Designed miniproteins, single chains, continued (5). Designs and how they scored, part 90

Each design is a single chain, and the fold is of that chain. pLDDT is the mean over its residues in the fold that is shown.

## One batch from the design tools (miniprotein)

Design m19113
Fold by ESMFold2-Fast:
Structure m19113 (fold): chain A 65 residues (1-65)
Amino acid sequence: SAAAEAAVVAGAAYQEFHTELGAPEADARRYGDRVGAAVAASGGDQAKASEAGKEVGLEARRTFG
């Protein structure tokens, strides 16, 4: 389901932001949830989901990287 896919993506992004970038847990979770929400909101549009996810990821890297 789209919700299950979004949850997996959000969890993976959270782990990357927290573990690899050293973002505080609360911030890593917030950014991870934003990536998941972008995937869910894309309605299966992979290009739109990828673009939105990358934008959130770049913002996280700029802030914590």
Scores: mean pLDDT 78

Design m19114
Fold by ESMFold2-Fast:
Structure m19114 (fold): chain A 84 residues (1-84)
Amino acid sequence: SLAEIAPEQRAERDEQMREYIEAVEELLARGLEALVAEARAEGGEPTTAQELRDRYIAELRALAEVAPPEIRERIAAVIERLRA
């Protein structure tokens, strides 16, 4: 588990999580249509904007469970924006 990794490896994981949330924040700044376009470009099955929002929210909630407080707050803000 993440709790069992070395401090240096945990810092690297936290950095990767920060990078991921920054990418999601950037896509949301471009609008929900940008998220839908990105998901479709990855060759996935046809997905509605609502289904894509629900999927991102579920993934973000899972990340929040292991994220440091700073990243957890950013995740909460992104989830709120996805619900708008």
Scores: mean pLDDT 71

Design m19115
Fold by ESMFold2-Fast:
Structure m19115 (fold): chain A 86 residues (1-86)
Amino acid sequence: SDKEKREEAERLVEEGRRLLQQGKYEEAKELYEKALRLYEEIGDKLGVAYTLLHLSAVYTALGKHEEAQRLRQRAWDLFDELGTLS
């Protein structure tokens, strides 16, 4: 169900943040990518946008600043889209 997928995605984001704080960047990336897929499957655009910001933090930690900026831009574009679809 969409509820179960959302709860799983939220758990993956929480665990990813813990891994990021521990310096486990590749593991955090994998969990955020799984959460991103789940939010996309259920059409949760807000969940997608926030997960892209979390992935951007991982890319910054890995020194991939241009990729991180592209992920932030995608998230900002989604926030703008959501603000106009009220």
Scores: mean pLDDT 88

Design m19116
Fold by ESMFold2-Fast:
Structure m19116 (fold): chain A 76 residues (1-76)
Amino acid sequence: MATIKQSLDRLAKRFAEIGAKQALAKNWSKEELAENMREGARQLLDVMFPDFSEEQKKEFEERTVEEAVRIYEELK
């Protein structure tokens, strides 16, 4: 069985990749990308893992945003 952590890390990375590529295609700023990823990560987590603590939700949100910004800057 895959651990929830492994699945969550993979999900964050894929979500970040999609967000970064979409931001580049739409000429979004780094700030617009960060805002969109933060909102999207929160929505996704609330649907998939509503019982997560605020700390766990914030960790996933920040990780997703950081990864998306990093990919965005590397591709830009």
Scores: mean pLDDT 78

Design m19117
Fold by ESMFold2-Fast:
Structure m19117 (fold): chain A 67 residues (1-67)
Amino acid sequence: SFPTYIEILIEAIEAAPDGRLSYEQLREAAKKAGFELSDDMIQKMDSNRDGYISLEELKAFIDSLLK
């Protein structure tokens, strides 16, 4: 099971109209979940470097942390 803050981030992305969050929206979601994301962490999640974090990118980032 993932920490609660990861579940909140997944829900925030799924609730977004386009299924992705901007860097600012992701930081705000993290703050509401009780933690802060550094720019370095967000950039590592943004594998496509398109300025948004999709559900696919978040899942890929989580999978990379488990190995």
Scores: mean pLDDT 75

Design m19118
Fold by ESMFold2-Fast:
Structure m19118 (fold): chain A 77 residues (1-77)
Amino acid sequence: MGEELLRRGEELAAEARPIEDLITRLSTDVGARVPAEWLPRLKEWGIFGPAAARALLDRLRGEAEELRRRGQALLEA
């Protein structure tokens, strides 16, 4: 059971990494445009700009960290 929560946390962290990279690029270049290859994924995620992407990243990071902590607690117990 704890192993399943850790695995799910890792999956969410993996989903967050591409969004983190995108936010880093957009934050570095004020005039930066989203690559065309990312538009379908952003549409699926409901992202309408950098602010929405940041909110989604914070949510995924929080969920991944929570699952990781819960998984560790179950393995410790």
Scores: mean pLDDT 62

Design m19119
Fold by ESMFold2-Fast:
Structure m19119 (fold): chain A 63 residues (1-63)
Amino acid sequence: MSDDEIIDQFAEGKEKLTKEQAIKVLQSHGITEELARSLLDSNVDSEYLTKQEVRQLIALARV
């Protein structure tokens, strides 16, 4: 399955991510798509996310 490689490459080389890319990164960390979309809708209204914002969403989802 190719999703794991794509998600890993997004995590390693990108300074900015789209909401769709952020959802895929969150899913690679064991966060459901439903939870990832909910977190994005509640915490981010921008079309782009920084790596720091994605990391914060991962931390929020784990709590």
Scores: mean pLDDT 68

Design m19120
Fold by ESMFold2-Fast:
Structure m19120 (fold): chain A 103 residues (1-103)
Amino acid sequence: NKQELKDLAAQSRFLMLEAADMIGDEELARRAERTTDELLALLDSTPSLSPEVAEKVKKLLEQAIEYAKKAVEYAAQGDLEKAREALEKGIEKVEEAARLLRE
């Protein structure tokens, strides 16, 4: 379960950095990198994760991946405004997952 969450976090990181690169937004790239690095560190430092919290984190990471995919698709179509909006929403889902692990 923890490995699955780490794999999802790594996947979200990869897609978010791809989207930020396509958009050309270094600040969003830095925010995505910082947020996903924090989540990965929290997953590594949390010795026991309740099944309920793990399920919520998984759901948030799946949503983050979906938003990141949409951001890549919008950027590929030249819709940088929608791409930025989708990427920001994806990053917010990772930030929410990190907050759950801090509680």
Scores: mean pLDDT 88

Design m19121
Fold by ESMFold2-Fast:
Structure m19121 (fold): chain A 70 residues (1-70)
Amino acid sequence: DAEERAVELAEEARREGFPYKTVAAVLLVASKVLGAERYLAAAEELMKRLGATEEDLKRAEEFVRERLGL
């Protein structure tokens, strides 16, 4: 399940000590890469609310790419 994997990646980032804004970015990036739609809007709103930056997105992209072997 792509949605379960996206959430799993976000939980992995949280366990690695990422800030919540970066964890939200991981959920967004993983959802887009895996084609999971359920959490896209919620992740985008959460990133906006938490003040996620382009730096947070870049870190999230690197994390997701590494974990998925891309």
Scores: mean pLDDT 86

Design m19122
Fold by ESMFold2-Fast:
Structure m19122 (fold): chain A 85 residues (1-85)
Amino acid sequence: MRLTITVRAPTRELAEEAAKKLVEEFERIGEVERVEVSGNTARVETGSDLTLEQIIELVRFAHALKEDGVEVVEIRLEPTELSEE
């Protein structure tokens, strides 16, 4: 499955820092396909087919950003071309 996490920060600068942290963590587990920052919102999308355990680890990491005032506003799971879902 492909994972997209969208976070909202108090400022654009914090959103850019959150995007950077998410990219670094995603790259440890798989490949980052896309990263975008729009206003105070950051979105990071994987290019890799992830296991459920890897998805849980990335979601936990994203929620840990709450300590910096960054909130997870969307978690999207999409089937890969090799998946029926």
Scores: mean pLDDT 77

Design m19123
Fold by ESMFold2-Fast:
Structure m19123 (fold): chain A 88 residues (1-88)
Amino acid sequence: MDRAQQLAIELLRASEMPKDEWEKEAAKFKASGDANVTALVEELQAIRAQEDAMGPEERNAHRAEIEAQRTDALKATVKALAAASAAA
């Protein structure tokens, strides 16, 4: 498995963790110093904050939209990392 796929799986799994565990994993990913990784982590943190601000009814109503936002952010970063790797 290449680094981009591995990173996407790790971040998707981490983003589904309880808030405390997610923040610890987010800090580790940001510590990598990769601008693409940092941007993705910040986007996932923003999506999580938006979801956490919703009541249970609003969260259920927007579940598919929130999941699509997370998936799109991950796909964009995997594509960017793969392109950067191919260019090097």
Scores: mean pLDDT 73

Design m19124
Fold by ESMFold2-Fast:
Structure m19124 (fold): chain A 82 residues (1-82)
Amino acid sequence: MEAQRQQQIEDLQQLTQRLLEQVKSLSGDLPQSVVDQYQAEITSLSQQAIDAIEAGDTAAYRAAVAALVGTMIRLVGDVIEA
């Protein structure tokens, strides 16, 4: 339904902003080039999730969200190794 799709897009936009803020907060010891790569990856995956919502593709949406979670786990790993 249109109203449910709009709400999902709004929720995802809010989540994306929070994730970008967390990247900036956690990245103090990482090179700026690595931070820029993580920000670009999060932005790209969020757009893929929005595209999946607009297409009604639940499998693609789930895959994009899983990839976002994987990106955040990888960021935490890089911070620990730094």
Scores: mean pLDDT 79

Design m19125
Fold by ESMFold2-Fast:
Order: C-alpha cells, then structure tokens, then sequence
Structure m19125 (fold): chain A 88 residues (1-88)
C-alpha cells in the first residue's frame, strides 16, 4: 500500500473540527502527526482503513499554522498544512 495524499481544509476557526483525510491506494495502517508552528505535537493517531480520517477539534491553543504528516509502515510520507483562525 502507498499513501498518495493528505487532504486538509485551507483554514478552520477555533471551535470547528478540522477533518484530515489520508488517501491510500488500498487499505493501510497510517500514523498521522499534527504539529504547531513551534514543532510541538498537538495530535497523533494511528489509523487503519481505505481512507483514514483524523478529526481535530480546534481550540485557542491551536491558533496559527498546523502541519500534518501521514506516514505508513513502509516509510511513505506525505505532508499537508492548514491554518487555525481566531474565533470571530
């Protein structure tokens, strides 16, 4: 199996849930790591399936640019990013 893409929203607001979708060519085991602008891990999960989805509920602490890394056990890595905007 290969990780082919990570799909993130362009932006979300504080209190909204960001859906991070990992695309694979067949069912796979994928570790998803989300980091803030300072490099701190804010979320991490290992998920199995055809289209693993990590749902991250954003808080005030998450405001700014978040980076996403999806890695499988074969060493395939794909990355994405999105922005968390302050509450209106």
Amino acid sequence: PRVTAVRTPASVRVGETAEIVVETDRPDRVTITVRDADGNVVAQATLEGETPVLRLRTTEADVGRLTVEARNESGDVVTGEFEVLPAP
Scores: mean pLDDT 81

Design m19126
Fold by ESMFold2-Fast:
Structure m19126 (fold): chain A 82 residues (1-82)
Amino acid sequence: PVPQHILNAAELQLKLEHYGLTVEDLLALPPEQRLAFLQAPLPPAISEEEVQERAEKLEESGEGEKLAAILSRLAYGEPLSS
């Protein structure tokens, strides 16, 4: 079984690929748009099986921990108030 934080990282990676974005593109977004992207549901075109397969690969490579750390910092970091 894959940890939930790695599953969350896999969902983020698949969502980014679906919209043709990179992690760097996400980090370049204004805080409000970045948070909105992170909170948006997974596109219906992406199956739970695809998320599980991607999460397993991320866990095996160690990339999942790095991506999960980035996601955690983005989700719980202090937003810039406008």
Scores: mean pLDDT 75

Design m19127
Fold by ESMFold2-Fast:
Structure m19127 (fold): chain A 76 residues (1-76)
Amino acid sequence: SVAEAILREAEREAARLVAEGRYDEALQTLDGAKRLIELLAEAGEVSREAAERAIARLDEMKAQVAAQKRAAELAA
């Protein structure tokens, strides 16, 4: 699905940015994907159910990235 394609692309890019220590850019990438999925759901291009599942996964990833950022800040 379109939502799954957007999710996979955002996951790959966020993982790359996290590996580089670019946590804020990873969070921005995940937020961008959430906004795109919401817009597509509002336009009827993606079902609300598919959008909600993808957004839930993106929110889980955002929480993980935020935790990694916090751990890195506390280690400094």
Scores: mean pLDDT 87

Design m19128
Fold by ESMFold2-Fast:
Formats: C-alpha cells, sequence, structure tokens
Structure m19128 (fold): chain A 70 residues (1-70)
C-alpha cells in the first residue's frame, strides 16, 4: 500500500529498539511510538483520516511485536 506505512514501521521499530536499549518502560516506549507516528503525520501533511488510522495501527503493531520479544 502506501510507502508511508513502511516509513511508520521502520521509524517506530528504531524508536522501540532504542527505548529498550535505554531501559525505558513498556509504557514509555508506547508513548514514544505514538509521538513518532504523530511526527510522521505532521512531516508528511497526512490529511486522510483513514491513512492516519492505518499509520497508528501499523506503528502499534510494531510496538506490540518488539515488546513481546523483550
Amino acid sequence: MDEILEQVKERVEEVVRKGIEAGLSPEEIRSLAVKTVQELLDENDVRDPKLQSQMYNSGMDVVDKLLRER
């Protein structure tokens, strides 16, 4: 689908991995991931509410997978 969804996955994965390395709590990592998605929405001027929802869902899916691997 949109290349932007892959950007969300890559940037959220990087943020989650760095958060784990820094010893952040799962709650702090989740908050960072949400902020990362919000930053990508702003950077790409995403106007479509459906795409916004897809970006959040993609980001949170990455968070859930990586936090379970910890």
Scores: mean pLDDT 79

Design m19129
Fold by ESMFold2-Fast:
Structure m19129 (fold): chain A 88 residues (1-88)
Amino acid sequence: SKEIIEQLLQEAVELFKLGKYLEAAKVLNQAIELSPSLSETTKNHLVNKTNEEIASGDTDLIESSVKISLALLYTELGKDVPHDILEK
């Protein structure tokens, strides 16, 4: 559902703004899996990459992955990416 994806994206943005990149990444994986506009190949690639970065504990990689996934999912919804995400 578009409404569920929008709710998950808002949760992920708030977690990102709090510096909780690991938690934001986990919420974004749920949004990615639910996205009707992303191919299964793209979903699998993004989720697997994020899970590997989470397992590594590299906060810089997790932050970067969260930014990319947020930008992608907001674009797929036809919405502007929040400025707070791009400028952080």
Scores: mean pLDDT 79

Design m19130
Fold by ESMFold2-Fast:
Structure m19130 (fold): chain A 68 residues (1-68)
Amino acid sequence: MQALLEVVAEPEAVERVAEALRAAPGTLSVDVSGDRVFGTFASLEAAEAAAREVARLPGVRAVAVAEL
């Protein structure tokens, strides 16, 4: 099942987060809206792995994963 990863980041971290998600295995698309970065993933496991990596980046305030 596909999954959505939502990241809330400081303004200066948004592009870094978007680049990390675009490079992540299983990424289907990445969209940016204000202080939020959305990644669609081929599987829940891929989204959870990306969430773990992104949570380590400076300027990340919140990370949420949901099945689509």
Scores: mean pLDDT 85

Design m19131
Fold by ESMFold2-Fast:
Structure m19131 (fold): chain A 68 residues (1-68)
Amino acid sequence: SMEEIRATARELVGLPEDELIERLTELMRGLSPEERRQLLMALADEMSRRGMPEEEISRLLQEAVDRA
Protein backbone atom coordinates (compact mmCIF):
# COMPACT_ATOMS: atom_id res chain seq x y z
CA SER A 1 0.00 0.00 0.00
CA MET A 2 1.03 3.63 -0.48
CA GLU A 3 0.94 4.25 3.28
CA GLU A 4 3.32 1.32 3.89
CA ILE A 5 5.63 2.55 1.11
CA ARG A 6 5.76 6.05 2.63
CA ALA A 7 6.42 4.64 6.11
CA THR A 8 9.24 2.48 4.71
CA ALA A 9 10.76 5.49 2.91
CA ARG A 10 10.74 7.53 6.15
CA GLU A 11 12.48 4.67 8.02
CA LEU A 12 15.11 4.10 5.31
CA VAL A 13 16.04 7.78 4.92
CA GLY A 14 17.15 7.85 8.59
CA LEU A 15 19.73 5.08 8.07
CA PRO A 16 23.47 5.53 7.35
CA GLU A 17 24.21 5.43 3.59
CA ASP A 18 25.66 1.89 3.56
CA GLU A 19 22.75 0.45 5.59
CA LEU A 20 20.20 2.33 3.46
CA ILE A 21 21.64 0.91 0.22
CA GLU A 22 21.82 -2.65 1.60
CA ARG A 23 18.29 -2.57 3.09
CA LEU A 24 16.76 -0.91 0.01
CA THR A 25 18.43 -3.48 -2.27
CA GLU A 26 17.01 -6.37 -0.20
CA LEU A 27 13.52 -4.82 -0.13
CA MET A 28 13.49 -4.26 -3.90
CA ARG A 29 14.25 -7.94 -4.56
CA GLY A 30 10.90 -8.81 -2.93
CA LEU A 31 8.88 -6.10 -4.73
CA SER A 32 7.14 -5.95 -8.11
CA PRO A 33 8.52 -3.49 -10.71
CA GLU A 34 5.63 -1.08 -9.95
CA GLU A 35 6.21 -1.27 -6.18
CA ARG A 36 9.95 -0.65 -6.74
CA ARG A 37 9.13 2.52 -8.72
CA GLN A 38 6.75 3.71 -5.99
CA LEU A 39 9.32 3.08 -3.23
CA LEU A 40 12.13 4.81 -5.17
CA MET A 41 9.90 7.83 -5.85
CA ALA A 42 8.82 8.02 -2.19
CA LEU A 43 12.48 7.82 -1.10
CA ALA A 44 13.58 10.51 -3.58
CA ASP A 45 10.77 12.78 -2.33
CA GLU A 46 11.69 12.19 1.34
CA MET A 47 15.43 12.73 0.70
CA SER A 48 14.70 15.94 -1.23
CA ARG A 49 12.47 17.17 1.61
CA ARG A 50 15.40 16.66 4.01
CA GLY A 51 17.69 18.78 1.81
CA MET A 52 19.72 16.07 0.06
CA PRO A 53 21.10 17.25 -3.33
CA GLU A 54 19.45 15.72 -6.44
CA GLU A 55 22.80 14.32 -7.68
CA GLU A 56 23.36 12.50 -4.36
CA ILE A 57 19.79 11.12 -4.31
CA SER A 58 20.20 9.78 -7.87
CA ARG A 59 23.59 8.21 -7.04
CA LEU A 60 22.34 6.45 -3.88
CA LEU A 61 19.13 5.11 -5.42
CA GLN A 62 20.88 3.95 -8.60
CA GLU A 63 23.48 2.04 -6.54
CA ALA A 64 20.68 0.14 -4.75
CA VAL A 65 18.90 -0.57 -8.07
CA ASP A 66 22.14 -1.86 -9.63
CA ARG A 67 22.69 -4.24 -6.68
CA ALA A 68 19.12 -5.60 -6.76
Scores: mean pLDDT 84

Design m19132
Fold by ESMFold2-Fast:
Structure m19132 (fold): chain A 80 residues (1-80)
Amino acid sequence: SMEELLQEGIDNFEKDFEKAKELAKKAKSEKEKEDLIKGYERGLEALEQLEKHVKDEELKKRIEELKKEIKEEIEKLKKQ
């Protein structure tokens, strides 16, 4: 179903986000940090588009929490 596809998309996004946070810890150059920030910004845009199609309240909460965490990770990279 569409809801199952949306759930799988969010689950995969969460897994990819955890991997991205580990890569961010290993970033050695300003270029690597810039590329990670751009990746996070694209992820944020993807979540905002996905959110428009989500009706389930628990999935909406998961998306909002992911958006918040991504924004925090972007700010951490910018301040380093």
Scores: mean pLDDT 83

Design m19133
Fold by ESMFold2-Fast:
Structure m19133 (fold): chain A 73 residues (1-73)
Amino acid sequence: AISAEEAELLAIFDEQAAATLAYLEANPDREVLERTIERVLGLARKAEEAGYTALAARLREFAERLRALLATL
């Protein structure tokens, strides 16, 4: 089970991740994608350390989607 706080963070993440992915798909840039992947993975580690394991998993999944996009450049 997840906390109400983590559920709220997941909703915010989903909205921001969708917007970020759409922007990066429309404006592909290798260096921006690489930096974004690094930042997202850093956030995933911090979320996991805070006990937000569901948020950490979603952040890692998002990083993999960004890596897939990077592989097409």
Scores: mean pLDDT 86

Design m19134
Fold by ESMFold2-Fast:
Structure m19134 (fold): chain A 80 residues (1-80)
Amino acid sequence: NLQKKIDELNKKIAEEFWKLFRRHLAEKYIADAKANPDSEEAKRLYAEGLEILGDLFAEVDPEKAAQYKAEAERLKKEIE
C-alpha cells in the first residue's frame, strides 16, 4: 500500500525536520552570543544553545550531550 508508506515517510521527515530546526536554532543562539561575548544576554543565549545541543545529542552521543549540559549549567551559574 503506497499511501501507508508515504504517510510513514512523511512522519519520519517531519521528525527529522524538527530535530534539524532545533539544531539550527541552537547554532544561531551560539553564533549570536559569539558576536557580542561580553554581554550577560550573550552568555544566556550561549547556555540555551548548549542545552538544545545537549538534548539533541542525548540519544546519539550521551557523553557529548553531558558536556554540553554541564557547560550550559556553568554559564547559567555565572549569570545568576
Scores: mean pLDDT 75

Design m19135
Fold by ESMFold2-Fast:
Structure m19135 (fold): chain A 83 residues (1-83)
Amino acid sequence: MKEIVREIAIEALDQLAEEAEKRGFKKVAEKLREIKKKLEEKDLSAEEIEEATNRVAEAVHELFETGDEEKAVERLEEILEEI
């Protein structure tokens, strides 16, 4: 179960990073790749992976609605510090 949650999270992060890059949000795409790397390397619980992934999805969703890349980068950096 934990490994499946991680695989889903990694795939979601890859898709979000590609979409962010296509929309011109290069800094957000780079932060999403950093979060992906941490999720691949850290022994996190399923709950921690789900929480981090949900927070990432919320930050990216807000970015795509508002265009505020600076706010999105700040939120993603907070997530990186927590994992």
Scores: mean pLDDT 83

Design m19136
Fold by ESMFold2-Fast:
Structure m19136 (fold): chain A 121 residues (1-121)
Amino acid sequence: MQEREDEIYLLGAENTSLLRQLGLEPVLDLISEAQRLLKEDLDRALELYRRALDLLVAALAPRVPQAELDALRAAFDRYLAAQEAVLNTPNPTQEQLDAYREATLAYLRTLLEVLRRALQA
C-alpha cells in the first residue's frame, strides 16, 4: 500500500528539516553516506548509521530526558536489524519487508518526537 511509503517520506522530510534547525547537519551527512553504501558495503553503512546516532544522542543529551534517548536508541537498533535482514536476503519475504517498514516508521516517529522536544528545550 502507498500509505506507509508516503508516511515514511513525510516523516523523513520533517526529521531532516528539524535536524537542520538544530544545526545537526553532520548527522545528516553521515546518514546520507550510510545510505549510499547500503548496497556496496553494508558493514560500513551500519557503522556510519551507528556513528550518526551516537553523534545525535550526544548533541541532544543536555536537552532531552535520558529515557527518551534510550527509546530512540532502541527504535534505531530495531530499524538497523530489520534493514540488515532485508539487505542480506536475496528474496526477502513479505513478512521481512513489513517488519522493515514498521521498524522504519517506529524509528522515524520516535526521532520526530525527540527532535521536537530538543527544539522546545
Scores: mean pLDDT 84

Design m19137
Fold by ESMFold2-Fast:
Structure m19137 (fold): chain A 89 residues (1-89)
Amino acid sequence: GSFTPRPRVGPPTPPHRYFLQALLPPSSIDDVFQLIRDNGGEIISYETIPVGDKVLLKAEILLPEDALDNLRALIEAHGGVVISLERIE
């Protein structure tokens, strides 16, 4: 075909620091953390607060920007809600 993918050469993309707040089932926490790690991220710190049958997850994470949509989609797919996801620096 006439369309060929071009290799992109760019500067190294460092992971960004984010503060995540999400309400989700407690069984989904491990899946969220696995997605972060699988995308080259790291969990710096986290806290879980029980809210009925769910937990409020507050986490400081390192994550590449390209993984943010996957993180939101995973939380929503598990019946969770992303309350806030704020980039720090």
Scores: mean pLDDT 78

Design m19138
Fold by ESMFold2-Fast:
Structure m19138 (fold): chain A 80 residues (1-80)
Amino acid sequence: SDEELLEKFLEGVRITMKEIIEMAKRNNWSLEEFKKMLEMARDIALANVQTFFPSLAEEAAARIEELVRQALKEYEELLA
C-alpha cells in the first residue's frame, strides 16, 4: 500500500540523516558544509514525496522537516 511504501521511504530518510551526521563527523565538516548537504537531502526527499505520495505529501513533508531539524540540532550539539 502507499502508506507502507511511505513508511519505508521515511525509514530511508532517517538512515540518510544518520549517514550524513556520521560522514560529517568523520570528515570534520563545518556547520555550513553540513547544512548544505542536509538541505540537498531535504529537497530531494520533499520532491520525492510530492511526486510519489501526493495524497500524503503534507504529512510526509512535516515528518521530513522534523527529521532534518533533529539532525541539525544533533550536529550543532556535537560542535558545541
Scores: mean pLDDT 89

Design m19139
Fold by ESMFold2-Fast:
Structure m19139 (fold): chain A 69 residues (1-69)
Amino acid sequence: SVEELIEELKKRVTTDEQKKAFENFLKYIEKVAKSDEEKERLLRIYLEVQDAFETMQKAIDKLIEKEKK
């Protein structure tokens, strides 16, 4: 369901930047998606991007070698 996908994404968006991006995405799908099916499709795409983003974030974190909040 839409709510379950949102809950999964909320667990995966850990940085303030990711949280803002997700909030903007939710605003976007509220405007463009006319059905729960369409919302689920868009949320699935976000999950796929989030997987890649998590990989990138780990790599960046190692390069910076600094303490994060």
Scores: mean pLDDT 76

Design m19140
Fold by ESMFold2-Fast:
Parts: C-alpha cells; structure tokens; sequence
Structure m19140 (fold): chain A 67 residues (1-67)
C-alpha cells in the first residue's frame, strides 16, 4: 500500500463528484491506482496531484516514463 488513507479518500471523492462514478466503482479504481503506483514505482504525491487536477495525459506520461 503506497497511497495514504487521506490520498485514497481525495481520489475517491474526485472520481465520485467530478467523474460520476459510484462509491464501489471509485473504491475499485483507487485500489487499481495504488497498485499501478507501487508496480511502476511512481511518486505517489505527484501522481495524486496530476489525477486530482484532471491531467490524465500527465499521469499517463509519468507511468510511461517508468516502463
């Protein structure tokens, strides 16, 4: 587990309020993001910032730089 509980809740709220996902779907996506951050050794603070700002291309670029 790489993301803090506060970071997980922030992403969950973003997914529910801004993207329209259900609570269950948002929880599943947060878990998947935590696993991606751990697998590719991403900076969790930077990745969370990019996601919460809606910079999906920046987040994707960060993942690709670790592949």
Amino acid sequence: MVLTEEQKEAIKKYLIEKEGFSEEEAERKVKALDEVIEKYKLDPEKFVELILNGDTLGALSLVLSQL
Scores: mean pLDDT 73

Design m19141
Fold by ESMFold2-Fast:
Structure m19141 (fold): chain A 72 residues (1-72)
Amino acid sequence: MSEEGRELVEEFEKAHPESGIIPRNAEEVHGGDVVPVTTEDIRRALRDGVKGVGIFSESDKPDTLLKVRAFE
């Protein structure tokens, strides 16, 4: 995961601590669609008021695409 992506995720957790648990392996989470995302896609999701975000395939490599699952 890019460092900017981590910071956006941390901002989301601070703004919505009740809605966000971020597991490293979110594929086991039911009730959401898995979407490959960029840092900008995460910003859009935050603006749209997504209640829950699951992130998997965490990596310290730059420009790594994040797979995000939004769930209610």
Scores: mean pLDDT 46

Design m19142
Fold by ESMFold2-Fast:
Structure m19142 (fold): chain A 110 residues (1-110)
Amino acid sequence: MEEERLRKGEEHLEAQIRQQVADLRAAGWTDEEIAESLANIARTFADVAEKAGLPEAAEHFRKSAEAAKQGRIDEAIRHLARGMAVALLKAGIDPEELTLAEVFARLQEL
């Protein structure tokens, strides 16, 4: 997997996740609720990636879940985006061509 493709995919996904988090805060979600949601999503994707034989993606998702559990939302978002980019690129999918909802659907099909 190309370093440049991974970097661009990670940047794209991180921006989308950060926008979703900002929208949730604007809607009245607490940081604790956002962190819990991120931790649950990351744990689910870690389990799916591990079962799919994607240990690098699973590691990033586990780091995301742990950061979220500790209330480190910024770190959780970075690890989540990287895990998603690694998993999608290994599946031959360009994350820049997908909406965040489509990314979630594709990762569940790993």
Scores: mean pLDDT 85

Design m19143
Fold by ESMFold2-Fast:
Structure m19143 (fold): chain A 105 residues (1-105)
Amino acid sequence: SREDEILEQAIRDFETLSGNIIKTAKKLGASQDQIDRIQSVSDQALEQLRNARSVQEAREIIDNWTDQVLSIIRTLPDKMKSEILEGVVEVASAMFIHTLRQLEK
């Protein structure tokens, strides 16, 4: 179905998004512990996306993942770098959710 195709694409797009966020966090000086925590919540979200049955459920998974990642990012010692990374995550996640909402129509 069209929804199945959207969900399959969302899994691929999420792998790219989470990989880019981890790469950016490393560049901005996140510790190995912080990187491992972001990786762990991203792996959990990816598993949830593979089991998602609707685009609405996929949006909720991404929203929850975003909240968890932002919580980890706020523990970075450099507050300017933390704020930059928070902005990157918030914009990228909002765009992802917006795209899923548009494709559901």
Scores: mean pLDDT 87

Design m19144
Fold by ESMFold2-Fast:
Structure m19144 (fold): chain A 85 residues (1-85)
Amino acid sequence: SESEIREQAEKLIKEAEELIKQGEENKNDIEKLEEIKKKLDELQQQLFSLAQQNPDSPYYDDLVQTALQLGAKSTQIDVTIKKLK
């Protein structure tokens, strides 16, 4: 249902915001950054999957945009990890 898709979208977007904040707070901890990156990559896949399964949903654009933001953050974390090595 539309309400179920909305609830799932809101939950995943909130989790995305929390992971992005954790990445900012742990910029000097390689092990934590690697864990956060893995969670970002997993959440990005969940967002794209939900969008692909619901292409006509009013939440499609928000799901795709959030997934792209997580991809950008994952790349930024990779750069940060390389600088700490």
Scores: mean pLDDT 86

Design m19145
Fold by ESMFold2-Fast:
Structure m19145 (fold): chain A 90 residues (1-90)
Amino acid sequence: SDAEIRKLLKEMSEALFKINARYSKVYSVEDMTKKSIELSIIFTQVNTYILKGDYEKAFELLDSLIKKETDPEVKEILEELKEKFEEIVG
């Protein structure tokens, strides 16, 4: 539904803000920029699936991102995002 899509996109935006804040704290400007670009590409793909109502594909892509993440604080943010995803669509 439109209400679910809006809630999911809000949670995605909040997670992106938190992760970029983490990157700015722990990485050089060059490394932060590279990581931010890579994250934005994946988040755009997740947002595209959300907008299409393809929650299964959005969830699978988010889960893949969590499994690949090595920064424990970023991983925690992504895991919290996944829990919010499950609350909204489950």
Scores: mean pLDDT 86

Design m19146
Fold by ESMFold2-Fast:
Structure m19146 (fold): chain A 87 residues (1-87)
Amino acid sequence: SDEYKEAIEKVIEKLKKLGLLTAEFTDSEGNRYVGPAALNMENDPLRPGKVYKSVKEAMEGYIETLEELGYKEAAEVVRKAVEEIFS
């Protein structure tokens, strides 16, 4: 839906404006994970419980989930924004 497209666009734009490409998390066992700084990985509504190795992978995961849910237009918008950010 258009509302979902807008929400994903805002996340990507926020990452760009903040100059944040990744956020690193360390668990109690010393394992390190990489995720998007503007997104709460524990509360990701598209893929709850998923851990990504980079912001790019997280955004690519969002594209895949949007396509699976039938939001093809939103997926294309996110893909273009990802290409712009990581080009």
Scores: mean pLDDT 54

Design m19147
Fold by ESMFold2-Fast:
Formats: C-alpha cells, sequence, structure tokens
Structure m19147 (fold): chain A 83 residues (1-83)
C-alpha cells in the first residue's frame, strides 16, 4: 500500500489517538478485574509497535514528535496501572 506523506501523517495521528483510547479502556478493564496485567502490557505493546511503524513513515518532525510524546504518555500510564 502506497501512502502519500499527508496520509502517513494522518494515519500516525489516528493510531496515536486510538492507542490512547484503547489504553484507557484496557486500564479500566484491569481495574474491574476483567483482564490481567500481562494482557494489558501485551495488548498495548502490539499497538505501540503499529504506531512506531506508522511514525517511521512520517517525514514531518512535528508529527513524529507528537506521536512519540503520545507513546511515552501511554507507556507511563501502563507502568502506573501495572505497578
Amino acid sequence: MVLSDEEAEKRALELAELLKRRTEELIKLLKEGKISKSELVARVSGLVLELSYAASLVKNEEVRKKVEETRKEVVKRVDEAAA
């Protein structure tokens, strides 16, 4: 699949927002006892890998920085929830 630079940027930002929302949903499920800490980490790690790949296709440094900030925020949230 050939993405334009604009489409790559849009996809990376959309995946970053999806990762944030999905992480909060998974943290809620963990607090409710519906998933394990291992499941939280595994599911978020998969989404982080998808986001990292999407970000690698982005040439705009500001978009890459915003995506990386979102990744760091999500990792911190998971670490806090899994502690």
Scores: mean pLDDT 82

